# Designs tried in a protein design run: designed miniproteins, single chains, continued (2). Part 84

Each design is a single chain, and the fold is of that chain. pLDDT is the mean over its residues in the fold that is shown.

## One batch from the design tools (miniprotein)

Design m6912
Fold by ESMFold2-Fast:
Structure m6912 (fold): chain A 65 residues (1-65)
Amino acid sequence: SEEEEKKAIEMVERSEALSEEEKKELIEKFKKGELTPEDVMKIVLEKEIELGIELIKEGVDKVTS
């Protein structure tokens, strides 16, 4: 649906875990029909989780060093 499409694009655009190039690639794949809105949202969530884990790890390393 148009609502799901808009939601997926908004999640990509607002993500801090994706570079501008990664955002463009993900949106292009979505527009080509290679990814569903659900696939796009899952990819964004996975990247956000990965970034969160890495930032926590870096924070611990800086405090313990």
Scores: mean pLDDT 75

Design m6913
Fold by ESMFold2-Fast:
Structure m6913 (fold): chain A 86 residues (1-86)
Amino acid sequence: MKVKVVLKNAGPSSMMAGLSLATDAWFNGADVKVEVKGNTLIITVENAGEETIRSALGFADGLRDNGASVTIKREGDELIIDAEAP
């Protein structure tokens, strides 16, 4: 499965959490791309396993708990998490 995370207006804590997600995905054998454009964090994961998918969903829940607007959608074999911090 593919996972794409886009986080707009990312603060330092959210960026660190996202980078930890990316590192764990890479360690578990996924292909990971990370881009930082200003305050926007983009993480693209190919060949994500169940553990990485659960971690991505947990990351989305954490963003919501911290006041971010989060939309999660599935398009075929891709899980897309679009988030914007307040």
Scores: mean pLDDT 84

Design m6914
Fold by ESMFold2-Fast:
Structure m6914 (fold): chain A 106 residues (1-106)
Amino acid sequence: MKSMGTAAVVDENGNILAYGVAFSEGWQEEAMIKAAIDAVKGYLEKNPDRKVSKFVVIGDPASQDMLDQLQAQLKKLFPGIDITVDASDTAAAQGRDVIVQVIEEK
């Protein structure tokens, strides 16, 4: 019962900044959430001098419960950053379960 989740972190122009892949022995949604969080953490670890104002969580509308859980977990991990959800087929079109778009402070 292994489930796999895939994620990418992108900039405002859609350039890929980080990737996440995670596995869960139970729930597909858990794997997707882990992949997205790992991708975001990897981006921030490699870019400590960048100030982020917002993350936009992009995923399939059929996975709304997963997107809402991911938004809640990101808000807990990064309380100074605005977290919004964009439920669309954009992530699936790129072969990803989740895309997280980074909006930097100017």
Scores: mean pLDDT 80

Design m6915
Fold by ESMFold2-Fast:
Structure m6915 (fold): chain A 98 residues (1-98)
Amino acid sequence: NKCDKLKELTKSFNEEEKAAINEMVEALKNNDVEKAAEVLRLTIVTKAELSQQERCKKAYIMAGYAKCEVQSEAAEKLYNSVLSSCKNEIVDLVKELE
């Protein structure tokens, strides 16, 4: 399923990115979408060394996996914000994962 595929993709992430996923999951469990978005922003979105496509793919995987772990309104909101911001960059990945 999609969540199993997303979990598999997170295995290739570095320790900073894995720690960020755990922080996002905890924030979303507390219904704190602003905290989860800030963690994602600092870890992925603001990394100058990553291309826009790389940032969008990583952000989508992280937000998608967090949504799989936490079925909350905050998790849905974060996931939808990433989909909206990264629409063009993640089309193929979304189709692959369903």
Scores: mean pLDDT 81

Design m6916
Fold by ESMFold2-Fast:
Structure m6916 (fold): chain A 71 residues (1-71)
Amino acid sequence: MADEYAEKLVELLYYNPDKEKIEELKKEVQKLPESIRKEIAKKAEELIRSLGLSEPVQLALLKEVKETVGL
């Protein structure tokens, strides 16, 4: 569950950006318990860090992750 949400979030933030799909994912994720939302954020951060992106791009994506999961 958390892995699938994390992968989908990184997909929509980096690989195939889609604002409407991000808003739908945000609604679904923010319904989840805080413990699961923290797990999704942690897994998404791990995925983003593994991409070898520049620091400014990485920081921007990490901010979007926190905003989307409601942390």
Scores: mean pLDDT 82

Design m6917
Fold by ESMFold2-Fast:
Structure m6917 (fold): chain A 91 residues (1-91)
Amino acid sequence: ASPEFLAELQAILDTPEARELLEKLKSKDINVAIEAFIELARLLQWYAAVYLLENIGGRTTAVKFLKELLQYLPEDSEARKLLEEAIKNLS
């Protein structure tokens, strides 16, 4: 990640909305974590959200979570293609 990307990410993470989503993302309930990730991906775009997951839970946690999320996405969506590429790059 570029220094500019990290600065933008930090600015977004300083919002109350993003802080609440980050706390939900740490939930042991996978359904709560999935909903939080979808909302974070909406705010941060998919690439930034994946980077955030990797830095919070590590690559293994990110891969597991993204594979679970993939089951809920339509097969013809651009989001699915981006998630499949992210899983490949993290695996």
Scores: mean pLDDT 68

Design m6918
Fold by ESMFold2-Fast:
Structure m6918 (fold): chain A 86 residues (1-86)
Amino acid sequence: TEQRIRELARQAGLYAGQAMYLYTGSGGFGGLVGKTIEGLALSDIDRAIEEIERLRKMVEKNPEATEHAERALRYAEEAKRLREEL
């Protein structure tokens, strides 16, 4: 269960980072956002979800980035659900 939560957090970070990479054109910034979201998903899942929703609003005019942001949100919400079932 803990290992699965870590994998879900990693996926949330990966897709959040990809959304920001597509929006900004910066792989470095996308990587930074991805690591930040992964860390938040492990330490403060509610803040991770809030930040992903904020990011989704920023990228809303870019359909491809929006799809990645929505994937990140689903992974973060699944991590929260799994943690609450413990």
Scores: mean pLDDT 86

Design m6919
Fold by ESMFold2-Fast:
Structure m6919 (fold): chain A 98 residues (1-98)
Amino acid sequence: SLEEKKKEAVTLFTKAQIEIDLSDDPEEVAAIIRETVEKIMDIFGLDEETRERLMARLDEGLAEVKEIWKTDPELAKQKARNLLAEIVDEALREVERR
């Protein structure tokens, strides 16, 4: 059911947020976010066009996070967590629309 898929997505999202907080490596943070987003898109069965659009936005945001990390790792982590939340929320809107 859609509700079961949403619960699985929330579990993955929560785990990713914790892993981001515990990491001190920007490449590890980027990998956590990419893997989590890909798994959530797979759970929701999002189409190829939607996946490409979300991944393009994710890549842009992760580039900004890596740049900020050079001067402010704490702010970079906060922006990384916010980016993940934004992408997941957009994926949820797409699946709720049909």
Scores: mean pLDDT 88

Design m6920
Fold by ESMFold2-Fast:
Structure m6920 (fold): chain A 71 residues (1-71)
Amino acid sequence: DSVIEKLEERLRELLELYEKDEEEAKKKLTELVGADELLDDEKFKEWIETIKKQLELIEEMKRKGEDPDTG
């Protein structure tokens, strides 16, 4: 589960950056999605919302003891 743990850490770190420094968060997200150039504000906002939802799901699954992938 190291991949899921790393993903969760990266997503949390990105949201923390977004609260403190929007430009740094945008750069980091651009690298994470593999974009060649900096994301625009609209795309960046969409990604942040997606990340928030993904983190909520991961946290809920961990609290309930649910497995994210059973095959």
Scores: mean pLDDT 73

Design m6921
Fold by ESMFold2-Fast:
Structure m6921 (fold): chain A 90 residues (1-90)
Amino acid sequence: MELSEEEKAEIAEIKAQVQALDPLRQRLVQARAAHGLIVGLRSGDPVEGIKKAIENARAALATEAEPAQLEEETRRLEEENRKVEEEVLK
């Protein structure tokens, strides 16, 4: 499977933008991206998982919400990702 140059450029842009964010938004973007990857792995389509991770990360970067809401969503996603990782590894 091959990632297009455009997809590689998007991933690089997202990484740069994430590093410029405050810690809470950085965690949110990472949690949403990881969730997309994990879902793709479970479906047996890693490329779809990467595309979904890019979409989720872009959506997280564009999200404008109160800090309390962002913190709750981040914690929920990090917990969901942890549970899915345990299931995938076992």
Scores: mean pLDDT 70

Design m6922
Fold by ESMFold2-Fast:
Structure m6922 (fold): chain A 67 residues (1-67)
Amino acid sequence: SEEDRKLIEEEKKKSHPGLDSMFDLALNDEKLLEKVAERIKKGESAEKALVEAEVDVGMELIERGVS
């Protein structure tokens, strides 16, 4: 959503530049964007949210492949 996108853009501005590529991946993938935003809203750090959201998306792809 637009609110989730704004949240991620704000966190990118506050975060270490080394995370910029991970933030850009999230901003270019709506599914990943939603997962990252959800984790940040729950109080996770941006770095942890980015890593954990990548794992979540990977698990969803595995589940989809089985079905």
Scores: mean pLDDT 75

Design m6923
Fold by ESMFold2-Fast:
Structure m6923 (fold): chain A 65 residues (1-65)
Amino acid sequence: MTVAEALELAKELSKQPDLPEELLQEIKRFAIYYQSNKATVENEDALKFLEEHGLTLLKEYLESL
């Protein structure tokens, strides 16, 4: 899964009304990191990117899919 693909899944997840605040904050941070580095990271491995940025709750969620 690429970083770009994972961000689209995270955006869909963020539409859930009962989403834990910690996971919502990780999704917001992920979007910021992606926008800041889009040209260099869009095709990178998503799980590695999330791990390197400490977005461990979102990483665990995406691994469960």
Scores: mean pLDDT 79

Design m6924
Fold by ESMFold2-Fast:
Structure m6924 (fold): chain A 71 residues (1-71)
Amino acid sequence: MVEEFIEKLPELVKLFEEENPDAKVLKAEVKVENGVVTITYIIEHKGKKYKATVKYDAETGKILSSSLEEL
């Protein structure tokens, strides 16, 4: 399951950029700790940078939390 998130990360980034042509993914990071998969994106959209963080349960794949922060 965790490995599937890592393997699919490039495809998820590509899909995001295709759906959001004004948005550029500058960095994408996967971190796994204590059964939680955290995916962090640094995104540039219309000249502004954002940090998007999505947390998943590593066993179920359920979204636990998501946040968006302007940098």
Scores: mean pLDDT 73

Design m6925
Fold by ESMFold2-Fast:
Structure m6925 (fold): chain A 113 residues (1-113)
Amino acid sequence: MLSKEAGLAIAEELLKAAENFAKALNAENEEEKKEHITKALEALRNAQLILANDPSLSDEEREELEKYLSELAEAIKNQDKKKAIEALKKIGELLPDDPEVKELIEKAISYLS
């Protein structure tokens, strides 16, 4: 299981990704949409880097989190809100069972609901 500190940092980046994806979906023009998609994907890249640098994670737990982060990135690229929500829920199940981490994931999902 991830450390609480790493889980919190990942959850904060996922919240940024979800907020920017929601802004992209509501963008008035193509340029604004692209800027928000780029910011959402940058936040996911930061989450992946935090995950890569946590030595406490088992290889199996790391592979599962990397899989769902990749599924979330693909959903954002394809503007698939339903798949993005499904990926966020699965990531939330794999992150530490901490109230602050869970609140950030719930807020991320709420941006897309």
Scores: mean pLDDT 87

Design m6926
Fold by ESMFold2-Fast:
Structure m6926 (fold): chain A 74 residues (1-74)
Amino acid sequence: PPPLSEKELAYDNELTEVLREELGLLRDGRMSKEEAIERGEERIRELAEKYNVSEEKLEEDIEGFRKAVELVAA
């Protein structure tokens, strides 16, 4: 199989942008915790499909996002 490091880096960069945007809106009180989780997970799943990310990596990234939302919302 071809090397996927560049594709994985592109995915991680876009994932970082999703986290920055969603957590920023949550922190600023412009989005509820439930809205951030729903919207963020949808966006992460779209990125995983776009970059053909493994199910294991997708689950880890969604779990990380949920944990970040809980910490910001606390």
Scores: mean pLDDT 81

Design m6927
Fold by ESMFold2-Fast:
Structure m6927 (fold): chain A 90 residues (1-90)
Amino acid sequence: SEYLERALEAGRAAVEAALAGDVTGAIGGLLRVIGVLLDAELNGASEELLRALRELYELTVEGVKAAFAGDDEAAREKLEEAERLAERYG
């Protein structure tokens, strides 16, 4: 799914920015994931795809929060979970 690929790319960028201490980059990445979710919803994406996009967003937020808390391992684990989610629905 193009939407899941775009959301994962944005989410990965958000977590990587957070791991680097880049607050502006992390927020920008999260906003891009929201933008993908809205784009998918406005274009009539299935309920299953919208649920997957919402779960991917939640995992990305958790990864960003873990990174800012200094838990780099937890941040990378959340990103890996988001990648597995995208693979399941792609």
Scores: mean pLDDT 90

Design m6928
Fold by ESMFold2-Fast:
Structure m6928 (fold): chain A 88 residues (1-88)
Amino acid sequence: ELAKEAAKLASRASEIYLTAKKLGVEAEKPAREAARLAGLVYASLLGDSSVRLSEREQRELLERARELIKEAAKILKKEGGVEFEVPE
């Protein structure tokens, strides 16, 4: 389940990043960071030996990624007029 959550968050963050970049909206940084954090958790859960994260670290990083996605989506809505649903 954590792997599905991490993949979903990474995908949504990447989508927000690309949309922000296309519209020239200052939401790229939080979206890119969210994609990075969710991607690290996903890689760790798939057994990628280059990424070693405890279960606590995995949960903390996914929570941070979710907050960064919320921030990026809020900026994109306010500045770009585009609304993204944030995974709850």
Scores: mean pLDDT 79

Design m6929
Fold by ESMFold2-Fast:
Structure m6929 (fold): chain A 68 residues (1-68)
Amino acid sequence: AALTALDEAFLKWAEKEIVEALNDPQTTLKNKEQIVQAFLNAYRSFRFQTDDAVVLEALTKIVDKAQA
């Protein structure tokens, strides 16, 4: 399934938050799976229709890029 404009807006916000969290020297949240799961849980709190697998793939790509 394709990402909606609302999904893309969420993912842009998530990318900013992930980058800021990973650059904060006081955060201990560096584990990729924990970060991805936290943002997937945030996404699930909304009434969006896009498949979790598509959102999970996009979030995983954001974390991989931010940790590279």
Scores: mean pLDDT 74

Design m6930
Fold by ESMFold2-Fast:
Structure m6930 (fold): chain A 65 residues (1-65)
Amino acid sequence: SAPATRLTPEQEALRLEIIREVNKKVDEIDEENLPSEEERMKRIEEINEEAARKFRERLERLRQS
């Protein structure tokens, strides 16, 4: 059984979709072979922040439906 969460099945599917998008973007960064670990970390941070905002926005939209 799925762990007890406050997310609906639709919200859980959205969460997994966002995680997949983050993984893809991180792989793209690794493929770019950035010259600096600081630059790489900044991009990963930005991707995570964007993903968190996108997830919250889509959650709010689902709640308003």
Scores: mean pLDDT 74

Design m6931
Fold by ESMFold2-Fast:
Structure m6931 (fold): chain A 91 residues (1-91)
Amino acid sequence: MDDLKKAKEYVELARKHLQEASDAALAGDVEAALSHLEKAIEYASQAIELAQKALKNKDKLSDKEIQEAQKVLDQAQTLLTGARSLRELLK
């Protein structure tokens, strides 16, 4: 399913940007950290939307695809919360 595959790609992009934001914050580069956090929030939000869209067609998904979509949704929500929390600490 295109939506689930794209949601997984966006989770990895969100994770990468959250890591870059953390590294920038540790280096004292607040502007770079905030820029990466905005990207992490954007990708995590898109991953949530796509995973929810996949789960709305639940009756057409295999048990493995349902589990994978739920895992992607949980990961994206965790990344979104983490990115928002770090952004608030840097303001």
Scores: mean pLDDT 86

Design m6932
Fold by ESMFold2-Fast:
Structure m6932 (fold): chain A 70 residues (1-70)
Amino acid sequence: SSSDALLEALRRGAEVAASGDLARVPELVAQTGDPDPAVRFAAREALLGLHRRTGSAEVAAALAAIDTRR
């Protein structure tokens, strides 16, 4: 994956995290299964950012589910 694509994905994820928009959690969870490793990494970082911002149990559960989905 290109650095430009990763940086753009990380920027979008940071915006979601800053907004506290929990409606984006299912979309981010789906992206953690993407064939592109840059997309997977950016989605996980966005979920971590949302968890830090909101303290949401829903986001914590999503992160735990990602770790067991493999």
Scores: mean pLDDT 77

Design m6933
Fold by ESMFold2-Fast:
Formats: C-alpha cells, structure tokens, sequence
Structure m6933 (fold): chain A 69 residues (1-69)
C-alpha cells in the first residue's frame, strides 16, 4: 500500500539520520553530511518536508564543521 511505502521511506530516512549523527560524533563531518543529505532525500520522498529541511540543515552544519577542521 502507499501508506506502507511512505512508512518504509520514513524508517529508511531515520536510519540515515542516525548514521549521520553517529559520524558527526566521530568528527567525520563530510561523511555525516552525506548521510544527512540522503536522509533529506528520503524524507522528501515520504512527504515529510519538515524532517527533510531539518536533515538539510544538519548537512550544512556538518559541512561548515568540515571546513573548520
């Protein structure tokens, strides 16, 4: 069903977001940004625009930290 597909996309997005947070904690900022970007794409596909925007902001934050490292 469409509802099951959207739920699966949200769960996948959450997994990528958590991996991004994990890499951020390891100071692997470029890798964290890639995982946050993937999470944002998956949230957009799921129609979760708020979570997608938050993930994009986390990716930008991680890239700014990478530039300072």
Amino acid sequence: SMAARLAALRREAQRYRLEGIFYLSLKKYELAAKYFDRAADLYDQAGDQRSAQQAREMAEYARKLAEKA
Scores: mean pLDDT 90

Design m6934
Fold by ESMFold2-Fast:
Structure m6934 (fold): chain A 62 residues (1-62)
Amino acid sequence: RSKKKYTVEEAARLAYEKLKEANAAFLLERFGARSLEELLNLPKSKQLEILKALGFEDSDLL
C-alpha cells in the first residue's frame, strides 16, 4: 500500500513492541509510563513527545 500514517495509539503500540524486542521497555518508565496501558492513558501531547523521543517523525503520525 501507499505510505500510511499511524494514529498515536498505533504508533505507541508499535514503539512498545520495538522496545520489548530490544529489551528496552524500561525506557518508557523514564517518560512516566510503566506499561503500554499507562502510555495510552497519558495526554495526547505527552504521547506525541514520547513517540518523537523514540524516533517517530511528525509525518508518521496523524
Scores: mean pLDDT 70

Design m6935
Fold by ESMFold2-Fast:
Structure m6935 (fold): chain A 69 residues (1-69)
Amino acid sequence: GAAEIEELKRELERLAVRAYLEGKLSLAELQQIGDAIREADRLAEEGRYEEAIELLKRAKEFVERKLAE
């Protein structure tokens, strides 16, 4: 639901900024994460919560992989 989306967005934003500052994420990749967050917000506004959650989880997995490198 909406609460899970807001939690995932906060975690994703925190991890993406950290990865960028550590040099593990490019500016282009950081912008792509921002695009994913905006798309998730659009999906949530349409009531498409499961799709928004899936999108945010995939983006988070991408950033976590970059941080593990």
Scores: mean pLDDT 88

Design m6936
Fold by ESMFold2-Fast:
Structure m6936 (fold): chain A 81 residues (1-81)
Amino acid sequence: MLEVDPAHAEAGLKQLELLEMALAGASDEELIAFVERALGRKLSPEEAERFLRTVREDAAAMDEETLELAEKAREELEKLL
């Protein structure tokens, strides 16, 4: 079986939390603050714009099936931590 690095599982959980925040209507400032906290650094204006665009597009593209898959992935990652 492929063993998942706990650090990679934690990063995956943070990515899912970020998408959940975007779907819940979190502000651009809240999404940036979350990522900056996870990275331990500030984003440049260009990085922030690219990041927000990507996260918003990913969240908007999440249909019901993708949401169910994301929730299952989150449960699986939480079991590894």
Scores: mean pLDDT 71

Design m6937
Fold by ESMFold2-Fast:
Structure m6937 (fold): chain A 110 residues (1-110)
Amino acid sequence: KPPRVLVASDDPAERQRIRDTLEAMGAEVVGEARNGEEALKLADKYKPDLVVLDPNLPGISGLEAAKRLAEKGIPVLPFSDEVPDELLQLLEETGALAKARAIIDSLPAP
């Protein structure tokens, strides 16, 4: 069963690149979010196995969205060049980052 992934980024080119990479690796992209509010809404709707998100999302910040997703037990993988230390610590403490990495590592290389 392919892992179901939600992608969140305000940049349509980055969303497409992430989607193409995940689908090439055998994942199913169930939704795309443009901001933190959409990420939370689509996660509740689709109940993805993994959320890949930009912590710099507008509206509800990607940081706040990632915290709420991790608190719900959803694995979260941030894909920014700079990830806030507080977010990394939270994702490590909740196991959300370890679970996200395990899902990605289970996929064949593109």
Scores: mean pLDDT 78

Design m6938
Fold by ESMFold2-Fast:
Structure m6938 (fold): chain A 70 residues (1-70)
Amino acid sequence: SHHHMIHHQAGEIAEELIRERWPEITPENAEEVAEEIVKEVQKKIGEDFTEEMREELLKQVLEFLRGILP
């Protein structure tokens, strides 16, 4: 579905942004970086990226970062 496609695209963009910023990411700034990443995803996708998708992606990015960071 279109919703599924947007969700998948958002995840791919977020993953690329995480990789680009990886050397800068710490446990102390993970929340701020996650919020910035989600804002960039919103900017790139536009109106099709709903607030619900945004909140879900933010949670997923934070969970990923908190799981992998030292």
Scores: mean pLDDT 81

Design m6939
Fold by ESMFold2-Fast:
Structure m6939 (fold): chain A 77 residues (1-77)
Amino acid sequence: MKVPAELVDGRLLSVQLARTFEEALALAPKLQAAFGATEVLIGETPHGYAVIAYDTSIKDGSVFRAAEILEVKEFYR
């Protein structure tokens, strides 16, 4: 299922791919700190896990577009 736009609307700051969910969980707080992200989502992809750091204060749809391109299926809360 595609991630709904309303859950991922924000300014895209960084996207990284992790091979395992454990690696993705370790990357999420590092990306949040490095880029000053307000939120990070982790999505399962055919090639591993996408870790997307974004700023929810700026609603430009860039996270939504990145999530579609990366086939992000699940949202990390």
Scores: mean pLDDT 76

Design m6940
Fold by ESMFold2-Fast:
Structure m6940 (fold): chain A 85 residues (1-85)
Amino acid sequence: AEALFEEGLRAYEAGDYERAAALFEELVIRHPDSPLVPAALYYLGLAYEALGRHEAAARVYRSLLRDHPDSPYAAAARERLARLE
């Protein structure tokens, strides 16, 4: 899970948002119990926003808030979701 997260973050920082989204999505699907899932969902949402996929970003942020409400990413996800609605 950590390698997928690091590669996803590097892709995001390089502006390769499609690759970043694919890597974070793979992390969430293949490693659903990883402590990195809340962070991966947050960055997946950011990557979808950068791609103009606002509905996909909103769904990911809602999933983060539903399944990981106590995550340190929950407040940031809630603020992002408010800006999309």
Scores: mean pLDDT 85

Design m6941
Fold by ESMFold2-Fast:
Structure m6941 (fold): chain A 113 residues (1-113)
Amino acid sequence: SMEEKVNEAIDEAIKTLKEIRERLKKLPDSPLVQQAIDLIDRAIKELEAIKNDPSLTPQEKLERAIEILQRLKDALETLAKHSKDPRVQKALEEAIKEVESMINKLKELLDEL
C-alpha cells in the first residue's frame, strides 16, 4: 500500500540519519561536530513524530519529511562551510549527499501520489 511505502521510506531515512550520526561520533570532539549531531538527532525525532502521527495522510507525511530533511541539509551545509578540519568537512559533505539522496527518493514517492 502507499501508506506502507511512505512509512518504509521514513524508516529508511531515520536509519540513514542514525548511521550518519554514528560516523560523526567517531570524529574528534568539537562544538561544530556536536552541533551536527544535535541537528541530526532533532531531525530523527521530528521524522519519528510524523511517522507515528495518525492524523497525517501519506502525502502530508512525505511533504513534512522532505521539509525536515531540507532544513537539516541547509544547516549541515552551513556547518561544512565553517569547518576548518578536512576530516570533519569531508564527513559533513558525505552526510549532505546522503540527505539529498533521501530528499530525492521522498520526492519521487510524492510524485507517485
Scores: mean pLDDT 91

Design m6942
Fold by ESMFold2-Fast:
Structure m6942 (fold): chain A 66 residues (1-66)
Amino acid sequence: SVKEEAEKILKEATEEITKALKAGDREAALQTAIKAANKLVELGVPEEEASQMVAKAYQEAAKKAA
């Protein structure tokens, strides 16, 4: 289902963003977030919702990287 695939994309993105932020690589973190948002839109998630989901994933990643 779209929900299950979206959850997988967000989980993988959160882990990659966390690794990038722990390494101090903000550029890699932002690129991973952009790629995740694009994948969600391709999956059929509305652009605004995809953006919010990825923003939340980025915040969770930042919390884990702190």
Scores: mean pLDDT 87

Design m6943
Fold by ESMFold2-Fast:
Structure m6943 (fold): chain A 88 residues (1-88)
Amino acid sequence: MINSDLIALYIHQLYQEGRLTPEQYQQLLKHLGELQSEMVSRVREGHDPDEEEEKMIKDMIKEISKVTGRSESEIIAELERLERELRE
């Protein structure tokens, strides 16, 4: 399952591979942190945690696509590959 920890790891891996500038890396981590804060606030208001996490993940994929110029489908494929590699 794609989650916020996997997205943070993916952003870090992109930076380590030289696929993000330092500015893009900081922008994506800031955006992730802002979305996580919004998710926590909405969950506190009684919204479904799983639904709010899915919304955050979709928004992060769009932001990564915008920042990197890569398609959302390519990003999803890389995230799914990273999840499989973490499982073995």
Scores: mean pLDDT 82

Design m6944
Fold by ESMFold2-Fast:
Structure m6944 (fold): chain A 95 residues (1-95)
Amino acid sequence: VSEEELDLEVTFALALIALTVGAKYSESPEMAKLFKEAADYLAKAWESTDPEERLKNLDKAIKLLEEGKKVAQTEDERNLIDSAIELVKKAKELV
């Protein structure tokens, strides 16, 4: 396994964990739904072998998370969103 492939897989896993935690522990149903939808786009990117399809799904996840940051009511939710955006952007650089 190449180092780039391992970095991509680890980055996807970390981003998915952050989004799953956000969905499970969010007090807002709207925020929980947003984390779940972002996680779904990330999963689609992970399962795709096409770099163009991967980038498209990663961009959709980032856009949803940026919208979520606007409606986040707690600092913990904003910190999870920021961490998830950073990880998704890192995955995008590795594609």
Scores: mean pLDDT 79

Design m6945
Fold by ESMFold2-Fast:
Structure m6945 (fold): chain A 78 residues (1-78)
Amino acid sequence: SAEDLQQIQTLVLAAATEAQERGLTELTRRLVAAANSQDPEVMLATLEEAIAALEARGETELAARFRQIRDQMLALLA
C-alpha cells in the first residue's frame, strides 16, 4: 500500500541519517537515492549492501541497527 511504501521510505531515510552522523557520505547518498526511487526492491537491496559494507568496515553496532531496520521493512513487504 502507499502507507507501507511511505513507512519503508521513512525507515531507509532513518538509516541514511545514522550513516550521515558517522560521516559515511557515500552510503548516505546511496540510501537517499534508494528512498527517492520509491522501489521497495531497490530500497531493500541498497540496505542489504549497506549492512554488508558496514560489517566489512567493523561497524558492528550500526550494522545491527540496519538489520533491525531491514527486518521492519521485510515485515511491511510481506
Scores: mean pLDDT 86

Design m6946
Fold by ESMFold2-Fast:
Structure m6946 (fold): chain A 69 residues (1-69)
Amino acid sequence: SLRDEMIQKLVDAGYSKSYAEEVAKEFVTPYLLEGTGVHYEVDPNDPSKVRVYTLTRSGERVSRLIKRD
């Protein structure tokens, strides 16, 4: 699932499983039906934030910044 994929990518990037589950719950739920997959990267301008995005079938990028706390 997109949620499990996001959790795994965040854990692989060094985040705790509990934090990864919180991020996945906040982001994946509204975008689950629109995306072909979930991508993750640390924001280059602010390492306290993670940028998550998905691509629609039309190639449109839907992204969200999630603050680490």
Scores: mean pLDDT 64

